Designed miniproteins, single chains, continued (3). Designs and how they scored, part 37

Each design is a single chain, and the fold is of that chain. pLDDT is the mean over its residues in the fold that is shown.

## One batch from the design tools (miniprotein)

Design m9266
Fold by ESMFold2-Fast:
Structure m9266 (fold): chain A 70 residues (1-70)
Amino acid sequence: AEGYRAAIEAIRAQKNPKFAATALSKLARHLGREDLAEKANYAAQLSEQGKVDEARKLVDEIADELEKLV
């Protein structure tokens, strides 16, 4: 459980929102939250479109939700 919190913090520290979103998508699927994995994929798409601030905000929201599970 504590290991997942450390992983989420490391993902939050990732400067590239696309890489952060990709890592969150994998973690969300591993924890059985396909809805959060899809939301993370959307954040990656926002980053690809140059909407970096929106992507980062969504990454943080997903990370907050995953922290409630661990």
Scores: mean pLDDT 82

Design m9267
Fold by ESMFold2-Fast:
Structure m9267 (fold): chain A 74 residues (1-74)
Amino acid sequence: SAREAREQAMRAIVHQTLEELEAAKAAGASRAELLAIVDRARAQMLSLATDEEERAAVERAAASLRGLVDQMVA
């Protein structure tokens, strides 16, 4: 279904973002630079969201990614 395709696309964005965050951290990126990567991922996922449930899922994913950034720079 279209919804399943969007869910798969959003999971792919999260996976790609995790790899980008690890690469950026290894290259010495600042917290601000890592958060900018998360913000871009959030914007990409929001562009796919069609309803409130999907938008809520994007915000949960973005919050999880922000939590990972906080752990990376602790």
Scores: mean pLDDT 90

Design m9268
Fold by ESMFold2-Fast:
Structure m9268 (fold): chain A 87 residues (1-87)
Amino acid sequence: MISDIIKEVIDLIKNGELEKAVELLQKALGREFKDPSDIEEIAKALYELLKQANVPKEIRDQIEKALKNGEPYKALKIILDNYDKIV
């Protein structure tokens, strides 16, 4: 169930459907974003869902490092590049 939601969010991001990805993230987390265009908020929200799924430690560590360094675009790229290992 949570993995299906993660897959849908990632597929929407890959297809450039960012608005729909944000709507799905908000529903899955039960909260509204302060700014739906904020890539940092999107990356952090997606990572919060990923923590509820079985993601390989190496990939998780790379995402966390990018987010801690203030590199949300890099965090999203890591998620997208490792899609087949996450979902």
Scores: mean pLDDT 80

Design m9269
Fold by ESMFold2-Fast:
Structure m9269 (fold): chain A 72 residues (1-72)
Amino acid sequence: MSLEEKALAYIKENFSEEEAKELEKILRMAKDGTPMSEVIAKIKEFAKKYKLSEGKLTLALTIAHEIWKERQ
């Protein structure tokens, strides 16, 4: 819960409302134990849809990996 709340706050600071909403859905998949390969694929689709910078893509992947790692 604390990590999820911190991740959501950080996302809202660094992403638009639309980007934050989509990314939250993908991070929920990571939290629910979806294989990391599928989570990475969804983040790549998200980055393509919103034309994210390399920095924002790296940030999204890092947050997803930390949430996934805590769930395992």
Scores: mean pLDDT 75

Design m9270
Fold by ESMFold2-Fast:
Structure m9270 (fold): chain A 97 residues (1-97)
Amino acid sequence: MSKEVFDAEVEIGIAEIELAVARLTYKKALKLPDKNEQIKLLEDTLERFRRVLERAREIIEKYKDNPEVVASAQRIADRAEEFIREVEKDIENLKKE
């Protein structure tokens, strides 16, 4: 394994762990009985997914000449963007009710 491929795999692994933590935080937020506490944890969850997206985009730019690394980071970015849309909608719905 080249050092550059190793470094890329570590950075992707960190992004996947951060995505998993954000997903667990989201799942926890959806189970909270208090609306105000639920909104607060959903807002924290939203910031976590935004950080995952930012990291994935940084990996894409840093390793742009490596299509396999770019594809892996793009999958993380796409998942983070989908969760950002879901969390934003959940926050909006809770604030309307």
Scores: mean pLDDT 88

Design m9271
Fold by ESMFold2-Fast:
Structure m9271 (fold): chain A 79 residues (1-79)
Amino acid sequence: SHMEEREKKVREQLEKLKPLAETMQQIKAIIAQGKAAGDEVGGLQEAIALARKNKMDPSYIEVLEEELKAAQEEKAKLG
């Protein structure tokens, strides 16, 4: 049917984006785990590396790099 072929094509296009969506969830999980473990800097470094490997939006990577800079500054203040 018309709908089944269109749904299949939409699903195929979404499946091409699914690895990026899964990568975003993994990045968020890495950052959250780093914060929980008291290693926010390490978590952010791993998240940025994963984002770059998966060719995430440069604006998104820039936000992560600013978060890393802030975390490094806080770590320096703690000793």
Scores: mean pLDDT 76

Design m9272
Fold by ESMFold2-Fast:
Structure m9272 (fold): chain A 65 residues (1-65)
Amino acid sequence: SEMELQKITAELAGEGTKRIQEKMAEYKAANPDASDEELFFQAMKIVAEENERVKKELEKKKAEL
């Protein structure tokens, strides 16, 4: 159902946001002199990885429908 797919998407987005925040906090702690540009680049890498994971999960769920 559309509601079920929306729920899954929201859940994955929430988990991804938390993971991104935690990883960025760890990176900042390890690299306190990192520039905003470096932080943005690292965030983009993390986001890209999460987007690929979400894409795979959605493809699997659609195949089950």
Scores: mean pLDDT 76

Design m9273
Fold by ESMFold2-Fast:
Structure m9273 (fold): chain A 74 residues (1-74)
Amino acid sequence: SEVEKLLAVFRETAEYARAHPEASPVEVALYFADRLAEAFPDTPPAHIDALRAAFAADPELAATFVESAREAAA
């Protein structure tokens, strides 16, 4: 299901954050965007690129998203 795919992406992101404690929230959020693109290959590339650009431009948004991913994975 799409929910199971999304939860897998959140778990992969949380695992990446745990394995890479030196990674910035932006780096972890960009990893999330890459995993999301792989899990949902029919998503228009422009939407994924916009998400990456948003995280790169706004570290606070990236940190909030990473925290949300950690909570969803718990």
Scores: mean pLDDT 84

Design m9274
Fold by ESMFold2-Fast:
Structure m9274 (fold): chain A 98 residues (1-98)
Amino acid sequence: SELEKLKQELLEKAKLYYATGLGLDAVVKTDPSNLEAQIQAAEAYVKSAALEGLVKGVDEGIKKAREKGEEYSKYKAKEKIKEVTEKIVEELKAIGEK
């Protein structure tokens, strides 16, 4: 069905974001002071989780995005990661209102 095709496309995009996060984690391992790379890795993982959740609906996408963002609550870049996470949540809410 068209819905199953859309779900598959969302999952493939989630995999690409996860791979992006892994690549940025490699950068963070070479320079742990690179907070920008840490924030970008977290954003990629949050987007991946959001898209996997979105397959089950907007509310699940929001839940998964926030759960992934909260994993960074003890990191030095936590405040910026929270801002990025909530921006992704607002984008998901906008999709659900259409």
Scores: mean pLDDT 85

Design m9275
Fold by ESMFold2-Fast:
Structure m9275 (fold): chain A 58 residues (1-58)
Amino acid sequence: FELSEEQGQQAVDALEAAGGKVVGYEVRGSAVIVTLADGTVFEISSSGDAARAMGAAA
């Protein structure tokens, strides 16, 4: 229980706001894996990369 599902939901919301179509996400230990409709996969780690990736996506 390193990352909360709330952090996963925030990542999904941020990517969708940036125009990405999210079809799924999965929390795996210290990482969130987000999949877009075109097959693109984003890995967001608990090391602070989550905020960085979400900021870059916008």
Scores: mean pLDDT 60

Design m9276
Fold by ESMFold2-Fast:
Structure m9276 (fold): chain A 84 residues (1-84)
Amino acid sequence: SQAFYDALQERVETTDSPPVDEADLAAAKARVRAAGEEVPEATAFALAELDALAARPETRRTELEAATEVAIRAIEKLKEEKRK
């Protein structure tokens, strides 16, 4: 969503961060998978967004970390809605 990319933009403006490497992406995807075990479709969507973000050579570690946090928060919200 647009709000997702707006949050990334805000994070990037304050970043003094190295480019994303393969280990950064693997760690981010592992965090999303761990958070999203109960919501596999939402998890798959979030993983695809992280892959797309990391494929951009200008993407920084803090930008990937911000995207990961946004994805985990969205997954947590979906899990709460299912629990009610």
Scores: mean pLDDT 77

Design m9277
Fold by ESMFold2-Fast:
Structure m9277 (fold): chain A 58 residues (1-58)
Amino acid sequence: NRLQGDRLRSQGLRLQRQGRYRQSSQLFFQSSQLYIQSGDLDSSLHSLRLGRQALQLA
């Protein structure tokens, strides 16, 4: 789950750079959920913040 969380966060960052903010926010929220499942709360909170920022730009 943590490796999948890392991959989704990386994909979200790429989409954010392309201006696809709604898609990137969804990937960040999915990444956050996977980090919670793996017990990585710090990475989960970081991905959650990225998702919220992306939604504000959408």
Scores: mean pLDDT 83

Design m9278
Fold by ESMFold2-Fast:
Structure m9278 (fold): chain A 70 residues (1-70)
Amino acid sequence: SSEVEEYVREMVEKVGAQMEPPLSEEEKERIFRESLEAVRRRESEYDGSEPYRTWVGRIVEEVVVRFLTA
């Protein structure tokens, strides 16, 4: 949904701005696409034990770490 896309994009922008060096627009777009795919693929794993925003944020952080260590 557009709401999930907006939230993932917000999280990527927030995390990217806090990085040193800050993420480029190209890197943010790649991380956004991979994070959105990961959230969509793992949506059935969300069981409500944590807030949805927290769960999505954790997936975005996992993708960022993987991207930076690749």
Scores: mean pLDDT 80

Design m9279
Fold by ESMFold2-Fast:
Structure m9279 (fold): chain A 59 residues (1-59)
Amino acid sequence: PVPTLAEALEMAKKAGFPFPVTAYDAAKNKYVRFAARSEEDFLARLKEHGLDLSAPAGP
């Protein structure tokens, strides 16, 4: 099992923003990386990449 983006969001909320996020896009077989500046930015970035909170988080 790999951590989900929902777990990454909870970690970001505890650690504070800005928070580095690595997400795995299984449809494209690639990692997407960004710095989330807020919870809203985190969710907006996921939507831009076609990802949801159930998707795998990367290293």
Scores: mean pLDDT 78

Design m9280
Fold by ESMFold2-Fast:
Structure m9280 (fold): chain A 55 residues (1-55)
Amino acid sequence: MVEQRTVFFYRDGARVTERTEVVVPETASDDEIEQLARELFAGHDYTIAEPVPTP
């Protein structure tokens, strides 16, 4: 079973509660995550947030 992590994307000016959650492989690079964001938010401004730290 491939381990995965959740990455949060915020539109520029969006509130934290207005995030888009994307599950990616744990081994995914920042570049791969940014490519996914470009596809999801084509033509829109966005900010990539770091995964929520596990306690």
Scores: mean pLDDT 62

Design m9281
Fold by ESMFold2-Fast:
Structure m9281 (fold): chain A 70 residues (1-70)
Amino acid sequence: MEEVRLFAALSIDIAGLYFDYKLGRISLQQAEKQLQQLVAEAEARLTDEALRQKLKDSVDKTLAQIRADS
């Protein structure tokens, strides 16, 4: 239950970084580094392997979208 809430919060952070990049508020390099930090936080804080994998997949897809748009 608490793991799902943490997963949701981290997912919102990923979406926020993507929108900040699209609005020109952060650079590609800043978005990339902050997304990598979210992966590190997920690995440290989420004990559920399926939720960790889903978050990593979300970060990877977001990075691919950012790089395709650049």
Scores: mean pLDDT 82

Design m9282
Fold by ESMFold2-Fast:
Structure m9282 (fold): chain A 91 residues (1-91)
Amino acid sequence: SNAEKLYEKMVKLAKAAGTEITREQIREALENLAKVTTPESLAEMEAELEPVLAEDLAAAPSEEEKELIRLSAEAHRLALELIRNNELVPA
């Protein structure tokens, strides 16, 4: 599912940053984001995703940093898709 894909990517990003994140923390963050997200703000966030990704990739000095940037963009896209489709699993 998109939720499982998001959890996997978020855990990988946390490890790359030298930290850990739980599935519960990720779910709480998504639920909180969903509560403050409107259809208009969601559309704006989705529209900015590709331009920001392109800019970040162009500025990245190494392939390792580009991989983390792509992983972060994929996680962000999945989070927005889960909010758009109301696919968040209840607590």
Scores: mean pLDDT 79

Design m9283
Fold by ESMFold2-Fast:
Structure m9283 (fold): chain A 74 residues (1-74)
Amino acid sequence: DAARGEALALASELSALDSSESDTARQIADLARQSVDAGIDALARILSRETGMPLSVARALARAQVDGVAALMA
């Protein structure tokens, strides 16, 4: 999804910032990372429910999909 791609791009940009500059910037970066992780978890739960695969396998596939989209955008 475009929203997930945007969250990953934003997280990468925010991670490049000097963390000593601002607590607000650090909080925003942490929220962006948490948002991406929550999205991966949600997708993994959907995949596990739909296919009956173990959650650990579904999570690995969800992460691979997110990483694949990021690679295509590079």
Scores: mean pLDDT 68

Design m9284
Fold by ESMFold2-Fast:
Structure m9284 (fold): chain A 65 residues (1-65)
Amino acid sequence: GAAQALARRLGEQAGIDEASVERIAALDDGSATAAAVGIHEGLQAGLDGEEVERLARRAAEQAGG
């Protein structure tokens, strides 16, 4: 869906590894949207790819797993 496509695109732009991007993009709509928001905020803050991945993972977990 749109949420998963957005999460994949932003994850790739952030330099998150392919396997982690695929895991994020396989999440439900709510978790994928939360991950995408986390990636966007991390990029805006100038964080590195590893820190952006941690934010995405945490955001997805908070949104309901």
Scores: mean pLDDT 82

Design m9285
Fold by ESMFold2-Fast:
Structure m9285 (fold): chain A 61 residues (1-61)
Amino acid sequence: SSLKQELLRKIGEILRIIGDLLDLDLAGDDSPAVQAERARLEAELAKLKEEMDKLSEELDK
């Protein structure tokens, strides 16, 4: 179903963002630019999680 494909796509995006956050942590750089990018990635992750929760409710029918 298209809903399941959309959910899988969002899961893939979440995993990508987690990987990006881990790369920032491993680099050990806490400059203002890196802090801003981390905040942006965390905001994107939160938004995707909310969208995924809504799609999960739709699939649970």
Scores: mean pLDDT 80

Design m9286
Fold by ESMFold2-Fast:
Structure m9286 (fold): chain A 75 residues (1-75)
Amino acid sequence: SREEIDRLVDRIGTIVTEILRLIEQIEDPEERARWEAEVLRLVRELQEAVDAEDLEKLREILQRVEELLRRLRES
């Protein structure tokens, strides 16, 4: 449903915002660039999934951004 898509997009957006905040705090420009590249790939996939109204892909992306945030916090 559209409501479920909007809920998933909002949650993904919240996590991406936190990821970007943490990436900005990385002092090493090469390390920062590696994390930024991974986030940009996910954001592009998110845009494609939203345009396609692909609920299963949006759920996959949510799991991937949650895992990325976990990895970033542990690094």
Scores: mean pLDDT 88

Design m9287
Fold by ESMFold2-Fast:
Structure m9287 (fold): chain A 60 residues (1-60)
Amino acid sequence: SLEELQKLSVDELAELLRKYSRTPISDEEAREIAEKFKKEGFEKLSPEDQALLRQVAAEL
């Protein structure tokens, strides 16, 4: 769930985002998405980044 993703460290979440992304993303891009999600929440993400986080949450 998204709540479980909030409990992960930025590094752990960034690793999962890279693993489940359908397109290659850099370590820096994954960390920026993870940091923004943890700091500002899900609704502040782009629709593309929201879709990726929902994908990761479904795989956990």
Scores: mean pLDDT 83

Design m9288
Fold by ESMFold2-Fast:
Structure m9288 (fold): chain A 94 residues (1-94)
Amino acid sequence: SLEELIEELVEKTRELAELLREEGWDELAERLEEARDELLEAYKNKDFEGMKISVTTIAGLALLAIEKSENPETIELAQEVVELAQQILDLIFS
């Protein structure tokens, strides 16, 4: 289930970045894409500490998206990203 959660987080983070770009939040989208790339690298290397850092970064950026966006679709997707990130962090930290 960790693998499935990471795959879903990676996918939804990509979608969130695209929606943020459509709204003109290019810098926030760019930071999400960078954090996503860092997560994929950490996952490939079985670097659990790197995955924790990347997932935490993605969660923080998604929370910022919720604060800045007025688009209900973006807010809903960002909330899903936060929930997935929290599930992954709980699984890794527990």
Scores: mean pLDDT 89

Design m9289
Fold by ESMFold2-Fast:
Formats: sequence, C-alpha cells, structure tokens
Structure m9289 (fold): chain A 68 residues (1-68)
Amino acid sequence: GMAEELREEMIRLVESEESIPEELKEGAVRAIEISGVSGLAAAHELKKAGLISDETAERIRELALKLL
C-alpha cells in the first residue's frame, strides 16, 4: 500500500547515503519501520550529526508527513 511505498522510499534514501555508519543506518531503518514520527526523529539526528544533506532530510520529512 501507499504507507509501504513511502517507507521503502525513505529506507532507500537512508541506505544510499554512504556517509552514514552501518549501525546508524540500521537504527534509522528501524525507526522508519516503526512510525513516521520516529523516522522524522532519526532523520533529524542524522542531519544534526552531519551524516545526511539538508535536501535528503527534507525529502524524508515530506515522505514521513504523508504517513501521519
């Protein structure tokens, strides 16, 4: 369904970022799988750590808001 497609796109965005350590990628993927809110929180933490671009964080935010 739409929720599954949105989560898959968010996960793909996280997995495509080679700058994110594998352990943090796993954590972010789990957060996305749990809820849009936890996915948003994970994207914010990755952005704060300098591990994803502002553009990637904004795209994840847009997708997560569609899950809410």
Scores: mean pLDDT 82

Design m9290
Fold by ESMFold2-Fast:
Structure m9290 (fold): chain A 64 residues (1-64)
Amino acid sequence: SKVEKIAKYLIEEYGLDEETAKKLAEIIYEYFENGKASTPLEDELLKEEYMKPIIEELKKKFGE
């Protein structure tokens, strides 16, 4: 699935542990599918400055 591919990418490129990568991948995947995260807190997380390059990179690879 796309979630699994995103999680693998986060582990390989950013050195995240498997649990953290899976949780973050689910949040990012929902954002790509729905145009927003499932909760306001998650939506604000994705708008953080340090997340912008990660989201942009993932969008190029998986967001179409």
Scores: mean pLDDT 76

Design m9291
Fold by ESMFold2-Fast:
Structure m9291 (fold): chain A 89 residues (1-89)
Amino acid sequence: DLEKAQELLDMFEKSFGIKLSPELRKKMLEIIQQSLSMPDPSEGQRFLLEKLIELYEKAGFLDAAEGLRLILEGKASDLPVNPKKPPPV
């Protein structure tokens, strides 16, 4: 879902106080969409965090990359996401 990926991207920019170039925004949107498309939500979240860390480090946003690494390692709280209702059983 592109709209959800854009919402997550805007949240990351706001949380870390950074503004990404259009090219970086496009790469992040693709990564977020790919993570959301994964059948295992835990694998999707891990993939998202690992790829965002790589992008931020390459872009020189080292503090943001370190924050994401701490989340990935379980040393910090996860970023707030809108709770999904479980599918009706």
Scores: mean pLDDT 68

Design m9292
Fold by ESMFold2-Fast:
Order: C-alpha cells, then structure tokens, then sequence
Structure m9292 (fold): chain A 68 residues (1-68)
C-alpha cells in the first residue's frame, strides 16, 4: 500500500469511524497492527474534530513516518 492509496480510501468514508477503520486496515496490511492502531487513532481524532479529509491527511502522515 502507498500513502496515496490510504488517503484515497479514507476520503471515501462517510463517517470519522469509517475513515479510521479504512486507513487502519490498509496500514495493517503494509506495516502491521501497531502502525495500524496509530493510523486509526489519529485518523479518528482528526476526522471527528476537523472532518474526514483532515483524518485522511493525518493517517497518511503517520503512515509515512512509520515507513510507508
């Protein structure tokens, strides 16, 4: 998975929870469950506060920092 694929799938979400779930699942497939949890947690927090697009960007940033 690329960071751009995580962003694209998270942006298709209709809720903050769906954005976090989509980003987390994609991160798990590439970098494992620890990174997936960090990606999902930040995506959920940012999406709830600033909308799904902010959650997607936060997920991408954490994924890149983790080696994605």
Amino acid sequence: MTPEQIREQALKAETPEEAADRAGMLAANSLGPEVARKVADIALEQAKTHGVEAGAEAAVNVFREAGG
Scores: mean pLDDT 82

Design m9293
Fold by ESMFold2-Fast:
Order: C-alpha cells, then structure tokens, then sequence
Structure m9293 (fold): chain A 81 residues (1-81)
C-alpha cells in the first residue's frame, strides 16, 4: 500500500501540474510553445515564460505567492523526469 507521505507527495505533484495547466488556459501561444518543445530545456523555459506572464497578470499578492510556489514545484517535477 502507498504510504501517507508518498500519497501526499503524489497529490502535491498532481496539484502543481493541474495549477500549471490552468495557468496555461488564457495563454494559447505559450501553450503551443510548451507543446512544441523538442527538448526538456526548451519545455522548462516555456513553462517559466508561462509562470512569469501569469504572475505579471496577477494582482493579488497572496495568489501570486501561491502560483509561484505551485509553478516552482511543477518545474522541479519536470526536471526530475
């Protein structure tokens, strides 16, 4: 059986990925950059551009901090793959 700690990590990773996907919805050009990335480095760069644009468009400091945290986790998980 999956341990509670391992389950919590999987849920946290899934939430980070879902957050990244939701962040991409208003930015179809950045979504296409992510989709068309040929290397892991290009993919991570495209995700960072998405994060930067999402943070620039966000005015609530608390939401901005949350988006930054979730995006950083998603990028870290992608780097490990």
Amino acid sequence: MVSQEELDKEVEEALAIITLAVMSLPYPELREKIRNAKTKEEYIKAIKELVDKSLADETDPARKAHLREMAEKAIEYEKKK
Scores: mean pLDDT 72

Design m9294
Fold by ESMFold2-Fast:
Structure m9294 (fold): chain A 66 residues (1-66)
Amino acid sequence: AMSDEEVEAYAEEKKKEIAEYEKNPALLARYNAAIDTLLAAYKAGEISAEEFFAVADELVKHAKDL
């Protein structure tokens, strides 16, 4: 199982990936807030690490596809 530190590192990696595609600072801030909300839900035990990864990956795809 992944540690909290590994999930936090994954969150930061996905934020960096989104920043490569989303150059509007206000929209980038919204993506970062969405990832932070997901990370908080994971730390609260509301979602699994795998669910966190799946949703974070969808946010990256969303940033790339628009």
Scores: mean pLDDT 83

Design m9295
Fold by ESMFold2-Fast:
Structure m9295 (fold): chain A 99 residues (1-99)
Amino acid sequence: SKILNPKDAIEALNKIKNFIENAIKENIKISPEQLINHIRETTPESMKPIVELVEGYIRAFARTEKIKLSEVLTNEQLNDLISFLDALIEDIKKDAELS
């Protein structure tokens, strides 16, 4: 994590968060697989560790929720993912201030 620029990592996470928030607002139906593909396509290669972390979490979340990667996420599940992204952004901010 310390080899990544924290500001760029936070920007990448905020872009993912904004995509999910927009999907909720506009009532756009997205699956875990579609969300993972969007993250992979829209995030720079320099942020690959952040992509892998978020993808890993989405896959673990889908397993816990007992949904297939192709199943549409509910607004409640999308809000749970936003909460994860918010927590991760705050952790990166705190780590950047202390390093």
Scores: mean pLDDT 85

Design m9296
Fold by ESMFold2-Fast:
Structure m9296 (fold): chain A 106 residues (1-106)
Amino acid sequence: SEWEEEVRRLREELGETDLEIPVRSEAEREAARLSVRASELVDELRALAPGELDAALAEAVARLGAALRAGDLAAARAGVALLEKAVELLRAGRPLEEVAAVLREA
């Protein structure tokens, strides 16, 4: 699945990120922090709703990964915020359809 490959790439990138890069810009450090936060949120969403949000989560992860690779920090921040909102909605017991709709936002 392209979804499983994108999520694996994101997790591998996050697991191998050097958060102590002495010559990197502030933007590159922010990208690394956003990557770590995204991985934590993806893992939490999967723990809260195993298999239930796969398609919507795959789309959200793909968009976030593309934003990070392009250096589009505004889009990356927006993507992380959508993942955070999805976690909040799941914890509040909101319907999966509502959570999936949030994850599908650009």
Scores: mean pLDDT 76

Design m9297
Fold by ESMFold2-Fast:
Structure m9297 (fold): chain A 66 residues (1-66)
Amino acid sequence: SSEAEDLAVKGYLLYQEGRYAEALEAFEKARELLEQNKDEYSEEKYQRMLELTEEGIEKSKKLLEE
């Protein structure tokens, strides 16, 4: 697994534990690594990973909004 994949998985586990701020950090870092290392992924895999991290970011942000 790539570092970005590992961080996305960690983000979902943190989200399930109700640790939304830490989940958001993990998903944002996963997204940054995906964008930085885009050339290391197939277009299909990149888009799939990006969708998963974006979903995690949105879900975590909604639970942190006042």
Scores: mean pLDDT 84

Design m9298
Fold by ESMFold2-Fast:
Structure m9298 (fold): chain A 107 residues (1-107)
Amino acid sequence: MQTYTLEFRVPAAANGLPLELESATVTQPGKTIEAEARLELYPGADGTQVARVEVTAELDEIGKMVGVTVRLRAADGSVLEAGFGTIATDKPVYGRSTAPAALRPAA
């Protein structure tokens, strides 16, 4: 079982809005892996909001590329998407973004 922690800044337009975890997806070449995820929101410096998502999955292939993508839904229906790619290892991976997550309008 592998844990990926993804931490990103909440965009100003979504700052202060309630956010819910909509989906977390883990992929390796040619397949999607079932994952469990947990969202935590906390205040960053100067009142900026930070989202931390812990994604847990069982990897079948070590040494291959793995992609982690998370989607959060804001109370206004907008969606925040963040993700990263890494090499599958037996160690936890911490992905931090200094850039805000991509904000998409409600469908």
Scores: mean pLDDT 70

Design m9299
Fold by ESMFold2-Fast:
Structure m9299 (fold): chain A 82 residues (1-82)
Amino acid sequence: MAALARGTLALARAVARAAGDEEAVELAEELGRLIEEVGEEVTPELEELARELEERVRAAAARLSDAELEAAHAAARAEVAA
């Protein structure tokens, strides 16, 4: 699941960055750090941050065009392939 989690976070960062939502970018970065720090352990704090990020990314995505969302997906795929 690590590769899937990395892909999801990369997409979240790309979408938030495209929408100019600095708070969502910071949440995605914090989630990435926590996942690497705690490994496979899912804590209540990690679940809460994931929920907040999902809400933020959903709101950001609603402000982006289909082309911008496709560009964010492409950027995320390139990041997880590295």
Scores: mean pLDDT 74

Design m9300
Fold by ESMFold2-Fast:
Parts: sequence; C-alpha cells; structure tokens
Structure m9300 (fold): chain A 96 residues (1-96)
Amino acid sequence: MLEERARGAGEAAALAGEADGERGGRLAGYAAANLAGGDEELAEEAARGAAAGDREAAAEGVRRAAEAGGGALGGELAEGGAAMAGGMAAAVARAR
C-alpha cells in the first residue's frame, strides 16, 4: 500500500509538470495528502494550495492530513508528501 501510494504520488508529480498548472497542481496535492494520511477534506486543501502555486499552503495541507491520519507513523510520510506538494506548487507558479 505505501509503495503503491508513493508510486502514484510520483506519477501525479510528473503529470503536474506537463499538464495545465491548475489541474496538475490539484492532482499532485491530492496525491501527496493521500500518501500522508488519506483525509479527503485535508487532501482537498493541499490540492488547492498546489494548484494556486502556494508552496507553504500545499505543504501545510499535507502535514494536516498526515496529523489526522497517522500520528508518529505519518511523520516521515508527511514530510515527504509536504516536500512533493511544495515542489509542485513551485512548478505551477513557474509555469504561469
């Protein structure tokens, strides 16, 4: 499951780089939040931040999703997901 989530998140990040910025950002943010904890409302928050090109909002959304879903186990996944979502937000901003 975790390896499948990580693979999916990587694919979403690649799609964000080549797709239209808003849609790609939403997909990457949603994937990162799901990797971190799977809370759907917090995943949507991360997706909105990434689509807007807001690195801090995207990363914070992932951290909140991980906190809701994973406690200590989610910590490492949260930082990986936050880094990915922040990177995608930066890519969205650059593509504008």
Scores: mean pLDDT 61

Design m9301
Fold by ESMFold2-Fast:
Structure m9301 (fold): chain A 141 residues (1-141)
Amino acid sequence: SERAAELLRAAATSADGLRTLLSKLGDKVVKLLLEGSKSDSDKVAKAIQDSKNLISNNLDGLIELGEEAARLAGPAVQPEVDTLRRTKTNIQADYDRAIELVRSGDKLKEAAELVSKSTKDGSDTLDAVSARLRALAEQLE
């Protein structure tokens, strides 16, 4: 169980790092949306897509760590992995919707509000997952 506790703590640390990354990327995207003009729509849409890809790739790495921890620590870890998978799906859907709003022309503020909310919801979820993964690690010591 020492190895399982190490993996759970590593996953929690990864979740903390991803939360920091999500907040930084979300803030950058929101700023671009609020300061952008309709003529910058392709540039802004690309920035949203690039941020979506980076967040999704980091979530995949965290999900892999969580799956490995679940194999060693047992079924108590699986709800956290399922939560991370739902978080990935939600962020991808929100960012895709933000791209659609940007491409429609007159919806930059609505896109900014959506990305801001998605960033907060995702950050809150990653914080909760990190805390629960650490609690599970302590139970295995």
Scores: mean pLDDT 89

